# Designed miniproteins, single chains, continued (2): the designs that were tried, part 30

Each design is a single chain, and the fold is of that chain. pLDDT is the mean over its residues in the fold that is shown.

## One batch from the design tools (miniprotein)

Design m5022
Fold by ESMFold2-Fast:
Structure m5022 (fold): chain A 67 residues (1-67)
Amino acid sequence: SAAEEAAKYGRLAAEKSGTAGGRAAGWEAFQAGLQGDVEAAQRGGRMAAKYSGTEEGRKYGELAAKA
């Protein structure tokens, strides 16, 4: 589902981000996705992509945002 994909990629964005902001946003996407809140998970994914500081964190944040 979109929520499961957003949760999975949000967690990966958190794990692969080089900044505290990217990690926090990825973690928020993960938590929102687990709760079925696709819109909040997508917002977290966009923020993780923006603030990740790494290419992998950006990629996974974008994947969460597109879920």
Scores: mean pLDDT 88

Design m5023
Fold by ESMFold2-Fast:
Structure m5023 (fold): chain A 76 residues (1-76)
Amino acid sequence: TPPARELTEEERRELAETRALEREAAETRDPELIRRAMELRARMEARLRGEEDEEKIERLLEATYNKDEEEVDKLL
């Protein structure tokens, strides 16, 4: 299982920008900002899709949503 790799300076900047835009889109509920945030996230996730921890994170979020305490504990 490959560990999370170090992000490049450019990737870190792009990730931070994507996160900031997502927050702004959520706060303002502006359709244009929401669309732009989704596009940036999709692009970033495509670049990071090889990270195995993404699958673990998705399962953790699903378990949290379902209030499955045992599954959450196993993933942490």
Scores: mean pLDDT 62

Design m5024
Fold by ESMFold2-Fast:
Structure m5024 (fold): chain A 71 residues (1-71)
Amino acid sequence: MIDFDALLEALRDPNATVEEIAKAAGVDRQTALDILAEANRVLGGKPYAPELTDEQREALRAAAEKVLKER
């Protein structure tokens, strides 16, 4: 089960690696990459700022749900 709140907290750190984000969320590296790729596609190429907007948070949640349903 993914910890979405931990995923969002890890993404607030601009120095966080994909491996650190994956570990915080409780998913493997490939799942984290797929979530980030889907979120980036939905957000139109603006990945993440130090402060996540409501739009970015909802897009990340939708991306995570979509990737998890494909497993």
Scores: mean pLDDT 68

Design m5025
Fold by ESMFold2-Fast:
Structure m5025 (fold): chain A 90 residues (1-90)
Amino acid sequence: SMKIIEEKLKELEKKVEENKDNPSDETKATEVKYVVLLTILEMSKEGLASPEEIIDKALEGLDETAEVLGLSEEMKEKIREFLEELREEI
């Protein structure tokens, strides 16, 4: 359901704004989640990709994203769990 995406995006947007001046591993992980959900809403609105395709692509690229951002294995796995759970909910 797109409503689940919208609700989760709103929560993540608030967390990103609250922590924008305090970069941490947790903040970077939250930003990754936020960007994925924002992409789902934007691409789905334009009919360019399904939510499932975007989540699958994010999961495929997660190791590279974590390396580029310097995320810990713990934060990478939290992002993976979040995206896998989201994939099952939609």
Scores: mean pLDDT 82

Design m5026
Fold by ESMFold2-Fast:
Structure m5026 (fold): chain A 65 residues (1-65)
Amino acid sequence: SMEEKKAYQEAMELGEKVVEAVKKKDTDAALEESLKLLDVMEKVLSDEQKEEIENKVQKEVEKAI
């Protein structure tokens, strides 16, 4: 649906913000964006979409560390 597509896009953007905050060592921003990402994932995304977002964010965080 359009709502799912929008939520997936929003989760992707939040994931990118988490990665950037980690790269900058901005703990406050990383926590804030992570909580927003978790909220979107828990309330809107399907289990398969959650797994896709988690895998993508994890890979980018690993590259940033």
Scores: mean pLDDT 79

Design m5027
Fold by ESMFold2-Fast:
Parts: structure tokens; C-alpha cells; sequence
Structure m5027 (fold): chain A 62 residues (1-62)
């Protein structure tokens, strides 16, 4: 079963991982907007969805 994350947990995880990889603030802000959109749509975010957001952000930063 996929793990359900709170909005705060998802935001902290995205910020921590992207900052560790040297992503720009613009890339981080775009990833955080994706988290907000999924939370507004579903009321939660899954670990799989979070991983996909992080991967897309890192691909944009490269």
C-alpha cells in the first residue's frame, strides 16, 4: 500500500531533497506548487506521487 503524506510532510521532503541536490529556488517553488495542487485535488499526497514530483524537478534542474 502507498504511504499517505500530510501537506507539511510532503513540502518538507521536497524542499530537503531538492536543496540537497542544489536545485534553484524556482525549481523548488514549481515542485511545491505541484504538491499544493495534488493536496487540493485529493486531500493527501502519496509517496509515489511525491517521488514523481521530485524526479520531474531534478530532471528540470539538470
Amino acid sequence: ADVKLTKEQAIEAVRTVLEAHGASQEVIDEALKEVEKLYEKNGYITGTELAAIVRRALDRAA
Scores: mean pLDDT 81

Design m5028
Fold by ESMFold2-Fast:
Structure m5028 (fold): chain A 67 residues (1-67)
Amino acid sequence: AQLASPQQCAQAYCSLHSQAQRLALLQAYDADPEGALEQLRKDLGLPPDAPQSYLEQIVQELRLLSQ
């Protein structure tokens, strides 16, 4: 099945998580990108084969929503 857009996933994350939790994820990504992307994948219930580029796009959308 086709994955939802990165923007839609970022909006879904924001509806389920506080601003502090979003900022903590972004800080974790800056320190350990691989660990942060795996946590993001699990938090959103995405499949284990979700592309890294797709997860990275969700992080960029979260940064835009946090400006």
Scores: mean pLDDT 81

Design m5029
Fold by ESMFold2-Fast:
Structure m5029 (fold): chain A 99 residues (1-99)
Amino acid sequence: MLDEMIEEVKKNRDKFKDKAKYDEVISLLEEARRAFEEGKYDEAVKLLHKAAEIMYELGDLRGQALALKGIAEVYKKRGDTERAEELQKQADEILKKLE
């Protein structure tokens, strides 16, 4: 999922004028993936939230929803199923509005 999110953000970089902010988002997502792989779940969540905030500021609602799905995956891995389900629902509601 994080790899797919990074690829989507890279594709969107060419569509948006603020390429520097997209480069920051890509960096944050790559750092979040590394933290997740190392079991640093709290760090991964913080990095993904920052990426989601920047994507929201850029008007990239799809990117924001994908970041929320990433956070949900981290919470699910930690065993925090309730928070994971809430974030997944928020992400799905955003994506449904884009269809």
Scores: mean pLDDT 79

Design m5030
Fold by ESMFold2-Fast:
Structure m5030 (fold): chain A 85 residues (1-85)
Amino acid sequence: SNRIINQTTDYLNSQSDSMDSHPSQQPYSDALRSSRDGFQKIGSSLSSNDTQQRANSVLSRGDRLVDSGNRVQQLTDQQLQRQLS
């Protein structure tokens, strides 16, 4: 669980940094930073709760956030490819 949170946070940070180096991508970089902040808050909630019954619910929400992040990345890639084509 913590590994997935850390990997997702690192991925969002690296994507945000990459897009920040391209001025035309600044709005997407900001969106990815917002997603990272949301995921970090979920991670903090997981660490503070230590309640086995709620852990499953929060983990399911974490998985959905990862899926959402992957979807945003796909849409961003498609938009960039359209702009370059």
Scores: mean pLDDT 62

Design m5031
Fold by ESMFold2-Fast:
Structure m5031 (fold): chain A 65 residues (1-65)
Amino acid sequence: SRNKAIAVTSLAIYAVGLGVRVEIEEEGDETVFTLHDASEEQQEELRKLAEELSKKYGVKIKLRF
């Protein structure tokens, strides 16, 4: 869906901008982001953004660090 594409792309661009290596996988109706080498501060920022995007666009995003 358009909403899912916007949410996923927004999170991916933000993470890459932080210097975080991103892997994306679809698991059923959930999009899973594996975020490598993220600092504790970056992990908190990414969790907050993922929660906001999930609520705004009605999509299921899961983070793995």
Scores: mean pLDDT 86

Design m5032
Fold by ESMFold2-Fast:
Structure m5032 (fold): chain A 83 residues (1-83)
Amino acid sequence: HAEEGLELGKKGVESKDGREAARLAIEGGQYADLGSKTLEGQMEAGVGVLAGGVGLTFPEGALEMGKMGGRRAIEGARLALEA
Protein backbone atom coordinates (compact mmCIF):
# COMPACT_ATOMS: atom_id res chain seq x y z
CA HIS A 1 0.00 0.00 0.00
CA ALA A 2 2.70 2.54 0.95
CA GLU A 3 4.77 1.72 -2.18
CA GLU A 4 1.64 2.10 -4.37
CA GLY A 5 0.94 5.47 -2.74
CA LEU A 6 4.50 6.60 -3.45
CA GLU A 7 4.29 5.59 -7.14
CA LEU A 8 0.86 7.21 -7.64
CA GLY A 9 1.97 10.41 -5.88
CA LYS A 10 5.04 10.64 -8.15
CA LYS A 11 2.84 10.21 -11.25
CA GLY A 12 0.55 12.97 -9.96
CA VAL A 13 3.48 15.39 -9.48
CA GLU A 14 4.78 14.56 -13.00
CA SER A 15 1.35 14.89 -14.66
CA LYS A 16 0.63 17.75 -17.08
CA ASP A 17 -3.14 17.19 -16.93
CA GLY A 18 -4.92 18.80 -13.97
CA ARG A 19 -7.69 16.23 -13.63
CA GLU A 20 -5.21 13.35 -13.86
CA ALA A 21 -2.91 14.99 -11.28
CA ALA A 22 -5.88 15.50 -8.92
CA ARG A 23 -7.12 11.90 -9.32
CA LEU A 24 -3.58 10.53 -8.78
CA ALA A 25 -3.22 12.68 -5.63
CA ILE A 26 -6.48 11.22 -4.24
CA GLU A 27 -5.54 7.61 -5.10
CA GLY A 28 -1.93 8.00 -3.92
CA GLY A 29 -3.06 9.60 -0.67
CA GLN A 30 -5.57 6.79 -0.07
CA TYR A 31 -2.88 4.12 -0.54
CA ALA A 32 -0.42 6.07 1.64
CA ASP A 33 -3.04 6.30 4.41
CA LEU A 34 -3.76 2.55 4.21
CA GLY A 35 -0.02 1.78 4.45
CA SER A 36 0.66 4.28 7.26
CA LYS A 37 1.13 3.21 10.89
CA THR A 38 1.82 6.75 12.17
CA LEU A 39 -0.45 9.74 12.72
CA GLU A 40 2.00 11.99 10.82
CA GLY A 41 1.91 9.72 7.75
CA GLN A 42 -1.89 9.53 7.87
CA MET A 43 -2.16 13.34 8.14
CA GLU A 44 0.13 13.89 5.13
CA ALA A 45 -1.84 11.29 3.13
CA GLY A 46 -5.12 12.94 4.16
CA VAL A 47 -3.92 16.37 2.99
CA GLY A 48 -3.01 14.76 -0.37
CA VAL A 49 -6.56 13.39 -0.73
CA LEU A 50 -8.11 16.75 0.23
CA ALA A 51 -5.90 18.71 -2.21
CA GLY A 52 -6.84 16.30 -5.03
CA GLY A 53 -10.53 16.65 -4.15
CA VAL A 54 -10.29 20.46 -4.27
CA GLY A 55 -8.51 20.18 -7.65
CA LEU A 56 -11.37 18.12 -9.07
CA THR A 57 -13.88 20.73 -7.81
CA PHE A 58 -12.00 23.76 -9.22
CA PRO A 59 -10.60 22.82 -12.68
CA GLU A 60 -8.65 26.08 -13.12
CA GLY A 61 -6.51 25.14 -10.10
CA ALA A 62 -6.57 21.37 -10.65
CA LEU A 63 -2.96 20.99 -11.84
CA GLU A 64 -1.49 23.03 -8.96
CA MET A 65 -3.68 21.30 -6.34
CA GLY A 66 -3.03 17.87 -7.87
CA LYS A 67 0.74 18.38 -7.81
CA MET A 68 0.61 19.65 -4.22
CA GLY A 69 -1.56 16.67 -3.22
CA GLY A 70 0.83 14.30 -5.02
CA ARG A 71 3.77 15.68 -3.01
CA ARG A 72 1.81 15.16 0.23
CA ALA A 73 0.92 11.59 -0.81
CA ILE A 74 4.65 10.95 -1.49
CA GLU A 75 5.54 12.28 1.99
CA GLY A 76 2.85 10.16 3.68
CA ALA A 77 4.00 7.06 1.76
CA ARG A 78 7.65 7.67 2.68
CA LEU A 79 6.71 8.00 6.37
CA ALA A 80 4.73 4.74 6.10
CA LEU A 81 7.71 2.93 4.49
CA GLU A 82 10.11 4.19 7.22
CA ALA A 83 7.85 2.95 10.02
Scores: mean pLDDT 76

Design m5033
Fold by ESMFold2-Fast:
Structure m5033 (fold): chain A 59 residues (1-59)
Amino acid sequence: MKQKALELAQKLLAQGDALIRQGEALEQQGNTELGQQLRAKGEEIRRLPLLFLEQALSA
């Protein structure tokens, strides 16, 4: 059980990082609104792994 939670946390962290990088690239291309939205989504996704690890360690 804990191993599956760790794998999910790692995937979410990687997806969040990818979205943040895509958002930065879009901002550089002049697509500021979409870039900011992707960065916000990426940051939100990156926060989920911390909650998952906390729950997995407390259970």
Scores: mean pLDDT 76

Design m5034
Fold by ESMFold2-Fast:
Structure m5034 (fold): chain A 70 residues (1-70)
Amino acid sequence: MDNRIRAIQAAIDHYRRIGDRVGYYVSLGRYYYLQGNYQQALDYAQRALDLDPNNEQARRVYDIAQQQLS
């Protein structure tokens, strides 16, 4: 079993519970990226960047997902 996916799932639940929309979207982007759903990863990273344009984690997910789609 992929321990990385489980860790990201825990992060998604954490950020959802505390109402951190940026952390929630970044974690969803990472989750979809690991599942090979690069379009979904890009879309969630973009949503995080719309809320916080300087978020380095969101920018990283965006860049790696876009690279897979290019």
Scores: mean pLDDT 85

Design m5035
Fold by ESMFold2-Fast:
Formats: C-alpha cells, sequence, structure tokens
Structure m5035 (fold): chain A 100 residues (1-100)
C-alpha cells in the first residue's frame, strides 16, 4: 500500500535523524526532521478516518514546534525532546497505517 511505503520512508529517515543527532550534525538532523513532517502531512492527506487525520496533523504540528525550539537552541534537553517527539509521531503513523 502507499501508506506502508510512506511509513518505510519515515522509518529510514528516523534512523538518519537519530545518527545525525548522535553525531552533533544538527543541520542534517533538522533537514531530515523537516522531511518527516512533510511525510506526516502527506499520510494525513491519504488518511480516510477524520480522527486519524487529526492525530497525524496534531503530531506534525507538535514535531514542527519542537524542531523550531531545537533550531533556536540545540541544548541536550532540546535534542531529547526532539527524539521523544519523533518517537510519538512514528507511533501515530504506525497506528494509522495498521488501521487503514
Amino acid sequence: SELEKLLEEILRLHKQAHEALKNGDYETAAEVVERIIELLREIAKLTKDPQMKQDLLTEAKYLEDTLADFKRDPSDEAVMLLQLALVAAIATVIAVVRRE
């Protein structure tokens, strides 16, 4: 399914974001997370269930806000919060893909 392919791309990008954050490559990490946010919004457009669509858009917005804070001040706390936001967003995508 198209949703499964988008989930696979998000999982690949998540590994890239994790490695970039681990290596202090914050520019690459930010670019990869921006791409994950775009894919979350693409999945939301393809999602038929209104509640799941809203959950995806809520997670995309939260991740966008968390990324903005990280870009402004990339502290150890900001790195941890960005990693937690990524995990939450991916969990939401998995739940949506499994139910569609």
Scores: mean pLDDT 89

Design m5036
Fold by ESMFold2-Fast:
Structure m5036 (fold): chain A 95 residues (1-95)
Amino acid sequence: SMEEEARRLERELTRKALEETLKAFEEKGAPQELIDEVRAARGLDAREAARRFEAYPDSQLELRVLGGVLALVAAVMEAILEQEKRKEEEKEKLL
């Protein structure tokens, strides 16, 4: 249940990051190519989206920054899940 909730939160944070970036790009008049690339990342998990954006050159810094944010989301979720797993293992050893 807790692992499922963490995965749901990861998906929601990933979607929110992509949608907020898309909105900011549209409001600031970013090139259509950048907007299309953010849209194409919809439905990917945080790690897959991050990997995709990390491949872009420094000239598309905005996409690389988005990739970094998504990589942090994935890393934080993995750290939370690992910490909860250790707590459960410690409880089992004390019983």
Scores: mean pLDDT 72

Design m5037
Fold by ESMFold2-Fast:
Structure m5037 (fold): chain A 85 residues (1-85)
Amino acid sequence: KEKIAEEAAKKSKERGFELIGNAGKWTTSSLLSGEIFGELAGEIAKKLVEGEKVELEPRSLAELLALEIAKKIVEEVKKKYEEEK
C-alpha cells in the first residue's frame, strides 16, 4: 500500500542523510552528498515496495550503500505493515 512506500522512502532518505551528511565534516559538500544519497535511498525504497526491479549494477560505493539501506528499511517497514494486514 501507499503508506508502506511513503514510510520506507522517508526512513531510507533520513538514514542515508544521517550516515553521509551528519557523519562527515559539516561542509556544504558533505551536506549536499548526504542529501543526494538520501534521495537515492528513498527512490530505491519506493521502487522495492512497489515491486519494481531495481537493476542497479553498483559502480560506486554510494550506490551500494543506498541499495543496502533501502533494502533493510523496506524489509522492516513491510514486516510492520504485514503484521497489521
Scores: mean pLDDT 65

Design m5038
Fold by ESMFold2-Fast:
Structure m5038 (fold): chain A 59 residues (1-59)
Amino acid sequence: MEEELGKDKISGKEVPIEELVKHPESNTWVSKEDAEKMDYDPESGKKINPNKKPEIKLQ
């Protein structure tokens, strides 16, 4: 039994539940890393604008 661990729906890895972001459209939990790869803001859980997608490391 994992305490405060959740399973990332994208990679299937177990991560701390505090590192999971609830996906608003499918009501599933994904890791912040995978949310970022899916063009979601891991901090707010909102979709990134596809017309103007800024990179995490802006220069």
Scores: mean pLDDT 58

Design m5039
Fold by ESMFold2-Fast:
Structure m5039 (fold): chain A 81 residues (1-81)
Amino acid sequence: DKAAKEAEVAAKLAELEARREAIFAEIRALAPDATGGVDDLAAKHPELQPLLQELQAIDAEIQKLAEENGEDWLIAFSDKV
């Protein structure tokens, strides 16, 4: 069922994006001056390393969804744009 597949991909993407936003909000709360890259954040705030690693994992998961689902990924993405 293509519609069910598209809905599943969209739901997974929404969850990953929500988790990513929550982590960004937490990083900003802990390090409000953190405008640098991941390496700068890790060096200045080693306590943020687990959050930065989770962000990297989420980005990899989103990329994997794009690669594995191709057309379904584009449909799910387009519904948001």
Scores: mean pLDDT 70

Design m5040
Fold by ESMFold2-Fast:
Structure m5040 (fold): chain A 58 residues (1-58)
Amino acid sequence: SEMERLREAEARGQAAMDEILAWYDAGWSAEQLAERLGIPVETAREILDNLEAERARL
């Protein structure tokens, strides 16, 4: 199901979260993250948007 695919993608994403933070600090784009992680660009963009929102809040 769609939910099962999302949960699997989330688990893989969490395992790579520290790497994603390093890439965000280095200025990587959503397109570069999507290619590197093998996920949709829209998913990578959501990850970056969430990180940017958290950083802007702090």
Scores: mean pLDDT 72

Design m5041
Fold by ESMFold2-Fast:
Structure m5041 (fold): chain A 59 residues (1-59)
Amino acid sequence: KGQEFLLESLAFKQVLAEDPEMAELAKKAQAGTASQEEIDQVGNAVAKRKAELAKEALV
């Protein structure tokens, strides 16, 4: 629901801020030039960060 979207958005922002390589892949995805592997790579990084943020919110 609404909270899930906020966590996903925050995770995405943190991944891009910490990893310049992920920032480049995100730009390629917006331009439609990213491969499926590159899109999956960004998605996996965001999913891991979202899980970490969810655990931190419970602590």
Scores: mean pLDDT 76

Design m5042
Fold by ESMFold2-Fast:
Order: C-alpha cells, then structure tokens, then sequence
Structure m5042 (fold): chain A 93 residues (1-93)
C-alpha cells in the first residue's frame, strides 16, 4: 500500500466531513442539509476515484447516479453507484 497517498486521502476526507458537520450544525432546513451532504459525498467520491485510478467516464457516471438519487429519492441509484465503487476498491486492494 502507498501509505503516504492513503494518509493524504484520509486527511482530505476528514476535512470534508468536518466542513459538512459544521455547516449542517447551523441548519434546520432538511433541503439545505441534503444539498451540503450531496456536495460533500461528491467531493469525497472524486478524491476516492482519483486514488483508485478510476476512468473519468466511470467517475462521472457515479456522480450522475448520486445526483439522480438525490433528486428522485431512488435508492437503487445509490446502490448502483456503491457497486461501481466497491468493484474498483476490490480490484485496487
């Protein structure tokens, strides 16, 4: 494993999480909470995708699935996005 790259990835993900939690703590509007959560997840997915060496087209597909799931409430799109990510993680590990 590339310990340095993994450490950097984890630090960036923690920064995203801390920023999201700080912004969420100020909000009582579920719609705004959902928007901040989606943006944080998309940013984390982009970082993870780069770490895993994912093709740009595949990464864009995952991001689109997350956006559609958020807009429609279709949980099957979250599952599809997760399956694509898990397959890449298994291939990398």
Amino acid sequence: MEEEKRKELLERIKEIEERMLKEIAKLTDPEKIRQITLEGIKEAVRLLGEYLGMPKEELERILKLLEEAYKTGDTSKFKEAAEILNKRIEEHE
Scores: mean pLDDT 76

Design m5043
Fold by ESMFold2-Fast:
Structure m5043 (fold): chain A 65 residues (1-65)
Amino acid sequence: EEEREKAIELVMERFGVTREQAEQIVADLEAYYGRPLSLEEVEKALDTIERMRDGGHAGAAALAA
């Protein structure tokens, strides 16, 4: 699955994790959604995870309001 391979590589590059960890992340996302995800859907999910991990993005947006 070409999109799955690209998603795994994207996770590895973006988070600096091993291929094994990236495969787990993609698998967890697919399990959460109950279906295979497109590369775009994985990118959006990763953006959400990054925002939750950092915590600061939501706080900065609230402060700006």
Scores: mean pLDDT 69

Design m5044
Fold by ESMFold2-Fast:
Structure m5044 (fold): chain A 55 residues (1-55)
Amino acid sequence: SPEDEKVKKAEERLGEFMRERGRKAGQPEDVIERWAEGGKEAVRTLADWAKKLAA
């Protein structure tokens, strides 16, 4: 759905942002990837909560 596409784009944008910030902060690659995945998971969780609140 269009909403799912927006969520996917938000996940990717936050993931890219967190990877860039992690690299600039000198974090190890494994930490950077965990941060990015955590950010994507947070976006999915917030989107799910928003859908439940709208119902």
Scores: mean pLDDT 80

Design m5045
Fold by ESMFold2-Fast:
Structure m5045 (fold): chain A 77 residues (1-77)
Amino acid sequence: SNKIKAVSYEFRGMSAEVDGDYEEAVEYYEKSAEYYLESGDNDSASRLLERAADIARDKLGDEERAAELRKRAEALK
């Protein structure tokens, strides 16, 4: 189900973040957010997009990607 996929990608994102694989963490959090959105969980999707934006800004130095992720999160509020 989309909820199981969302949770699976969220845990993969968390694991990548712990390992310092910040690019993979952002990608997994984006995938998790997509599946949460498909399941109707806009709140969880928004939170994961905000987390991905913070990592993109703070860990990858990618301010443009961070801004786009934040816009996507805000659209779900």
Scores: mean pLDDT 89

Design m5046
Fold by ESMFold2-Fast:
Structure m5046 (fold): chain A 61 residues (1-61)
Amino acid sequence: AVENVLADVEAQDLETRASTARVIGKAAGKPELGEKAAQAFRDGNTEEALKLVRELVEAML
């Protein structure tokens, strides 16, 4: 479920969150959004990053 992916990402350190966002972006065929989500995590903008990750996961469904 989308909620399980988001919870797993939130439980990770910043480096792992960024890597996970990039991997999800590539899997969804939207690597630019994955990179944007990774950058949002690094900027401390967790809400925006999780919103982008949710959009990427939904795009894979």
Scores: mean pLDDT 76

Design m5047
Fold by ESMFold2-Fast:
Structure m5047 (fold): chain A 101 residues (1-101)
Amino acid sequence: SLIEEVIRLLREARRTRDPREQRRLIRRAIELLRQSGPLSPEDAEEIIDLLVEIAERTRDREVLEAVREGLMVVMRKTDDLKVILRAIGAILRVIGLLLDL
């Protein structure tokens, strides 16, 4: 499943401390997300949680920008209002982190 690979890549991105490797893994996950069909609410929420955890642990601008892009793609892959509102809240949090750099 493309979504299982997305979640695997994001779990690896969360574990690494190398910003270049984080960017590579997140960008690959975004590419696969763009190719995937609609997300279940459960998969969308897990992807949002992983992206937020990565964002909160980094000071790298490009990693934060990749996380923001990933969250916007998740919003386009779901019609679940609760998940959309969670993604909006996560995007605003990431924007706040970018402004603090």
Scores: mean pLDDT 90

Design m5048
Fold by ESMFold2-Fast:
Structure m5048 (fold): chain A 87 residues (1-87)
Amino acid sequence: SMPVIEVSADEAYKEFNDLFANLQDPDKRKTYDSDMDDARSFRNTILDLVNQGRYDDAIDLATRKSKSKNPVVSGTATLMLNEIKKM
C-alpha cells in the first residue's frame, strides 16, 4: 500500500538531503540533488505501476534500481521491492 512505502521513502530522502546539504562543494551538491530528484521520480513510477496492478513491472524497476551505486536510490528501491513482494 502507498502510505507505508511513501512515509519510509520520504524519511530516508529527508535524512540524506540533510547530510548532503552539509557539502560545501556546489558541484557535488548539485550532483547529489539531481540524484535525489531521480530517486523520487522512480519511486513515484513504482507506486504508479503498483496502483495499476503492474506488479511484475514494478518489481523489475525496483530490482534494477536496488543495484544503483547511489545509496539513496538503492536503499529506497530495496525497501520498495520488499514491500511489493508482500503484496
Scores: mean pLDDT 69

Design m5049
Fold by ESMFold2-Fast:
Structure m5049 (fold): chain A 66 residues (1-66)
Amino acid sequence: MSPSEAGRAAAELLQREGGLSEEDANRAATAAVLAGLGGMSRETAIATMQRLGASEEVARRAVDIA
């Protein structure tokens, strides 16, 4: 899966199950993709997604997609 495809899938999950707006879901998905590429720790990505309104469970699933 390409980083752009992974980011879109993570954003769709965060919007559908995380209750985030499209804008916040896209921001959160960027953190998930960065964690998948090694540019950010998994812990930092999860914390960033939670700050935007996602639960820890949804944030972990988003990182696992990316």
Scores: mean pLDDT 80

Design m5050
Fold by ESMFold2-Fast:
Parts: C-alpha cells; structure tokens; sequence
Structure m5050 (fold): chain A 93 residues (1-93)
C-alpha cells in the first residue's frame, strides 16, 4: 500500500541519517548528506516525492560533494537516488 511504502521509505531514510552521523567523519560532508536525507524525508511526508524532485536534490548534493572532492559521498548519493527511483517506479506501476 502507499502508506506501507511511505513508512518503509521513512525507516530507510531515518536509518541512513543515523549511519551518516556515525560513519561520516568530515563535518561538511556529513552536513550535506544529512541535508539531502532530511529533504527527501520531508518530500515523503508531504506526498511530493517525485522523480524530478529526487533528481534535483541528488544533483544539488552531488555538486556540493564534488566541490569538496568527496567521491565516496557522490557514489553514496547516486546509490540512494537509484534506490528511491526504483521505489517510485514500483509505485507508478
């Protein structure tokens, strides 16, 4: 159901926020990644999570991470983007 999927996405995002806080030692990288995750969570909560908005948030985070030279963070954002887009494809099917 849409409600169960929303709850699942929120659990995934909450878990990722906790993992970023625990594992990402660079405070600037951590701030960018948490900001990205919190903005995604807000879109889930508002019902405005769309492919376009996910891509826009991911591209913004990737640009900021590239300015810091953080290749690991770039790959993390790409992987999470792809995960969320796959969930959206399942919702639209």
Amino acid sequence: SPEELRATLKRILDYQIEEVRRRVENPKVREILIGFLEELKALVDSGELTRQKVEELANKAIEELRKLGDERGVEYVRSLRDLILNFLDQLEA
Scores: mean pLDDT 87

Design m5051
Fold by ESMFold2-Fast:
Structure m5051 (fold): chain A 97 residues (1-97)
Amino acid sequence: SSLEELKALPEEEKKELLREEMERLKKETEEALEKYKDDPEIVKVIKEVTEKRLEQLEKVINGEMTMEEAQAEFKAFMDKVQAANPDLPERVDELVA
């Protein structure tokens, strides 16, 4: 439903919200990296997931992909990262929330 709400907004307002999302993600990532700084495996996962999400949001802002395509690709990426790291103490989606 959040995707449908985003689609209903004017294009310029959507881009502004996506830029705000990128800045929020960067801040949350810095906080998560500090929290898990003594666990290199968790740090690696956080960095990989954040880099992928920022890349996708930038492509949506630049008109290179739709938000739906970005969400589908990100979900597939998260599933692959989770499968590659089965011994993580928390799920990947919880580590980068």
Scores: mean pLDDT 77

Design m5052
Fold by ESMFold2-Fast:
Structure m5052 (fold): chain A 120 residues (1-120)
Amino acid sequence: SLAERLNRLAERVVEAAQKASDLMIELAQKGMDVVEAIKKAGDLLIEEVRRAAQEAGLSPETIERLVEAVKNATDKAIKVAEELQKKGMSPVEAAKAASDTFLIETARGVGDVVREELAR
């Protein structure tokens, strides 16, 4: 059913988002610029979301809405990291806080798209 395919998509996105979150912290620990680390992790999640959504048989329009949700989460995570670094927080601690924002905003945005698809 559509609901079963969307539930599998949501599970795959949650797992991929956690891996992306872990990656941005790891890259910051290795000395990568925090904003660049967040962008790189966000791009990897976008590619996984596109693949998962295509396999789930979603329309191109719905796939782009899922991609926009990840881009929005990435932008919000970048803002958190920049503000915390301006306040003197270490790059690794800023990346950890940004990763929490990234996970929350990705779950919210993807959840909104999934709920709208189920309402059709």
Scores: mean pLDDT 90

Design m5053
Fold by ESMFold2-Fast:
Structure m5053 (fold): chain A 67 residues (1-67)
Amino acid sequence: KRKENRKKTIYEEVTKFLRSLAKEGASVEQLETAKRFYVEYASKDPDNKEVIEQAGDEVIAEVRAKE
């Protein structure tokens, strides 16, 4: 019923990217670096920055919990 918006698309792309890196053996440090890159890239739009930070933190927390 709810339509997809830019924030949902960005959240899905960021989580997919970071989870793919984690599956390929990326460390928490590498995931944090990738998150910072996305935040810097999207900092022109503050709404997108918050979504990227949330997505990145979620994936990093999941990876840390597996250790």
Scores: mean pLDDT 74

Design m5054
Fold by ESMFold2-Fast:
Structure m5054 (fold): chain A 80 residues (1-80)
Amino acid sequence: MKLEEIKKLLDEIRNSTDVEKQIEALRKLGELLAEDPSLLIYIREHFPEDAEFLRKLVEDPSVDPEVQKAAREAFQKALE
């Protein structure tokens, strides 16, 4: 059920109005990516809008610094 967990985490990251919930979802997604880095390729292939949103969280200086830090910890090496 890893794909359903990923869909839920992507929804929480993109649509949550609570910064703490976004950070928690980013951390959990980062843990899944650490277990299986190929999931990032899967996200880019099947959820390209969510992949683009995650890239913007890492690269956009206007993003909340705590959210950007969590995104960088989870994805920076895989997105650069």
Scores: mean pLDDT 75

Design m5055
Fold by ESMFold2-Fast:
Structure m5055 (fold): chain A 68 residues (1-68)
Amino acid sequence: MKLTLEQAEAVMEAIEEYTRTGDVEKARKLIKEGTGVELTEEQILELRRMYEEGATPEELKEYVDSLL
């Protein structure tokens, strides 16, 4: 299964909010609602690390796609 660009944008928005709030449970819920994918807290932390290092939505998508 592969994410769409809209789903990749939903992931980026969830990670951006996680970076602002520190609420990993909310980020996990937003990603599941936007993509249908259930990620672990460790996977969400890795997405945040990538985002803080300047990852694009496409790069975040590639990471999530690798977990499916």
Scores: mean pLDDT 82

Design m5056
Fold by ESMFold2-Fast:
Structure m5056 (fold): chain A 68 residues (1-68)
Amino acid sequence: LTPPTVIVTPLDDDTVEVEFPEDATLKLPDGSELKGKVTLTKVEALEAKLVYKGKEYDIKDIAKIVYK
């Protein structure tokens, strides 16, 4: 199975925008589950996991940082 690609765009010093596939779910350390395009703190994004097709991926391992 191919890992999904996650696009992380820095918005300011503390926040990033995270984009991931529509059929994936973003799981935060507090247990919150998010879908679609979300704005997170950098700390939340570093500790977040993506659930895709029954597999869990660390965001930092699959993220591509895009500055524009």
Scores: mean pLDDT 76

Design m5057
Fold by ESMFold2-Fast:
Structure m5057 (fold): chain A 77 residues (1-77)
Amino acid sequence: MEEAEKLRKEGRHEEALKLYREEAEKGNPVAAAELAGMLAMRGETEEARRYAELVKELGDEKTAEQLLELVDEVEAA
């Protein structure tokens, strides 16, 4: 997580996405939420929705609902 956040702050978005993806698949809800948000902002709505659903499965229902709303708004635009 710390490594991915550092890469994101440095503007190394592709490397940050890779690390967030690895951590999300290990069951880290914070990594899944960050990844879903980044993917949604890039218009990659199918992947963003998948990771938002993972956030819900990992127990952060409120964050997952916010991310799913963001994905729906991007798809509607």
Scores: mean pLDDT 80

Design m5058
Fold by ESMFold2-Fast:
Structure m5058 (fold): chain A 61 residues (1-61)
Amino acid sequence: SLAERVQELVDEMMERIREIAGMPDGSMREVMEALTPEQMEEVRKVVEEMMERINEALDEA
């Protein structure tokens, strides 16, 4: 379903954010606390990219 596709994209986004922080098994709280300014910029780019993909999936509906 569309909801499942969106959830997969959200899960991929969260995984990529964890990878940027170097904490693949970390909670989002720990990840956000660990981010440097440079890593925060990378996270922003990932969020922009993933939001575009989510919007594309929604447009398919």
Scores: mean pLDDT 80

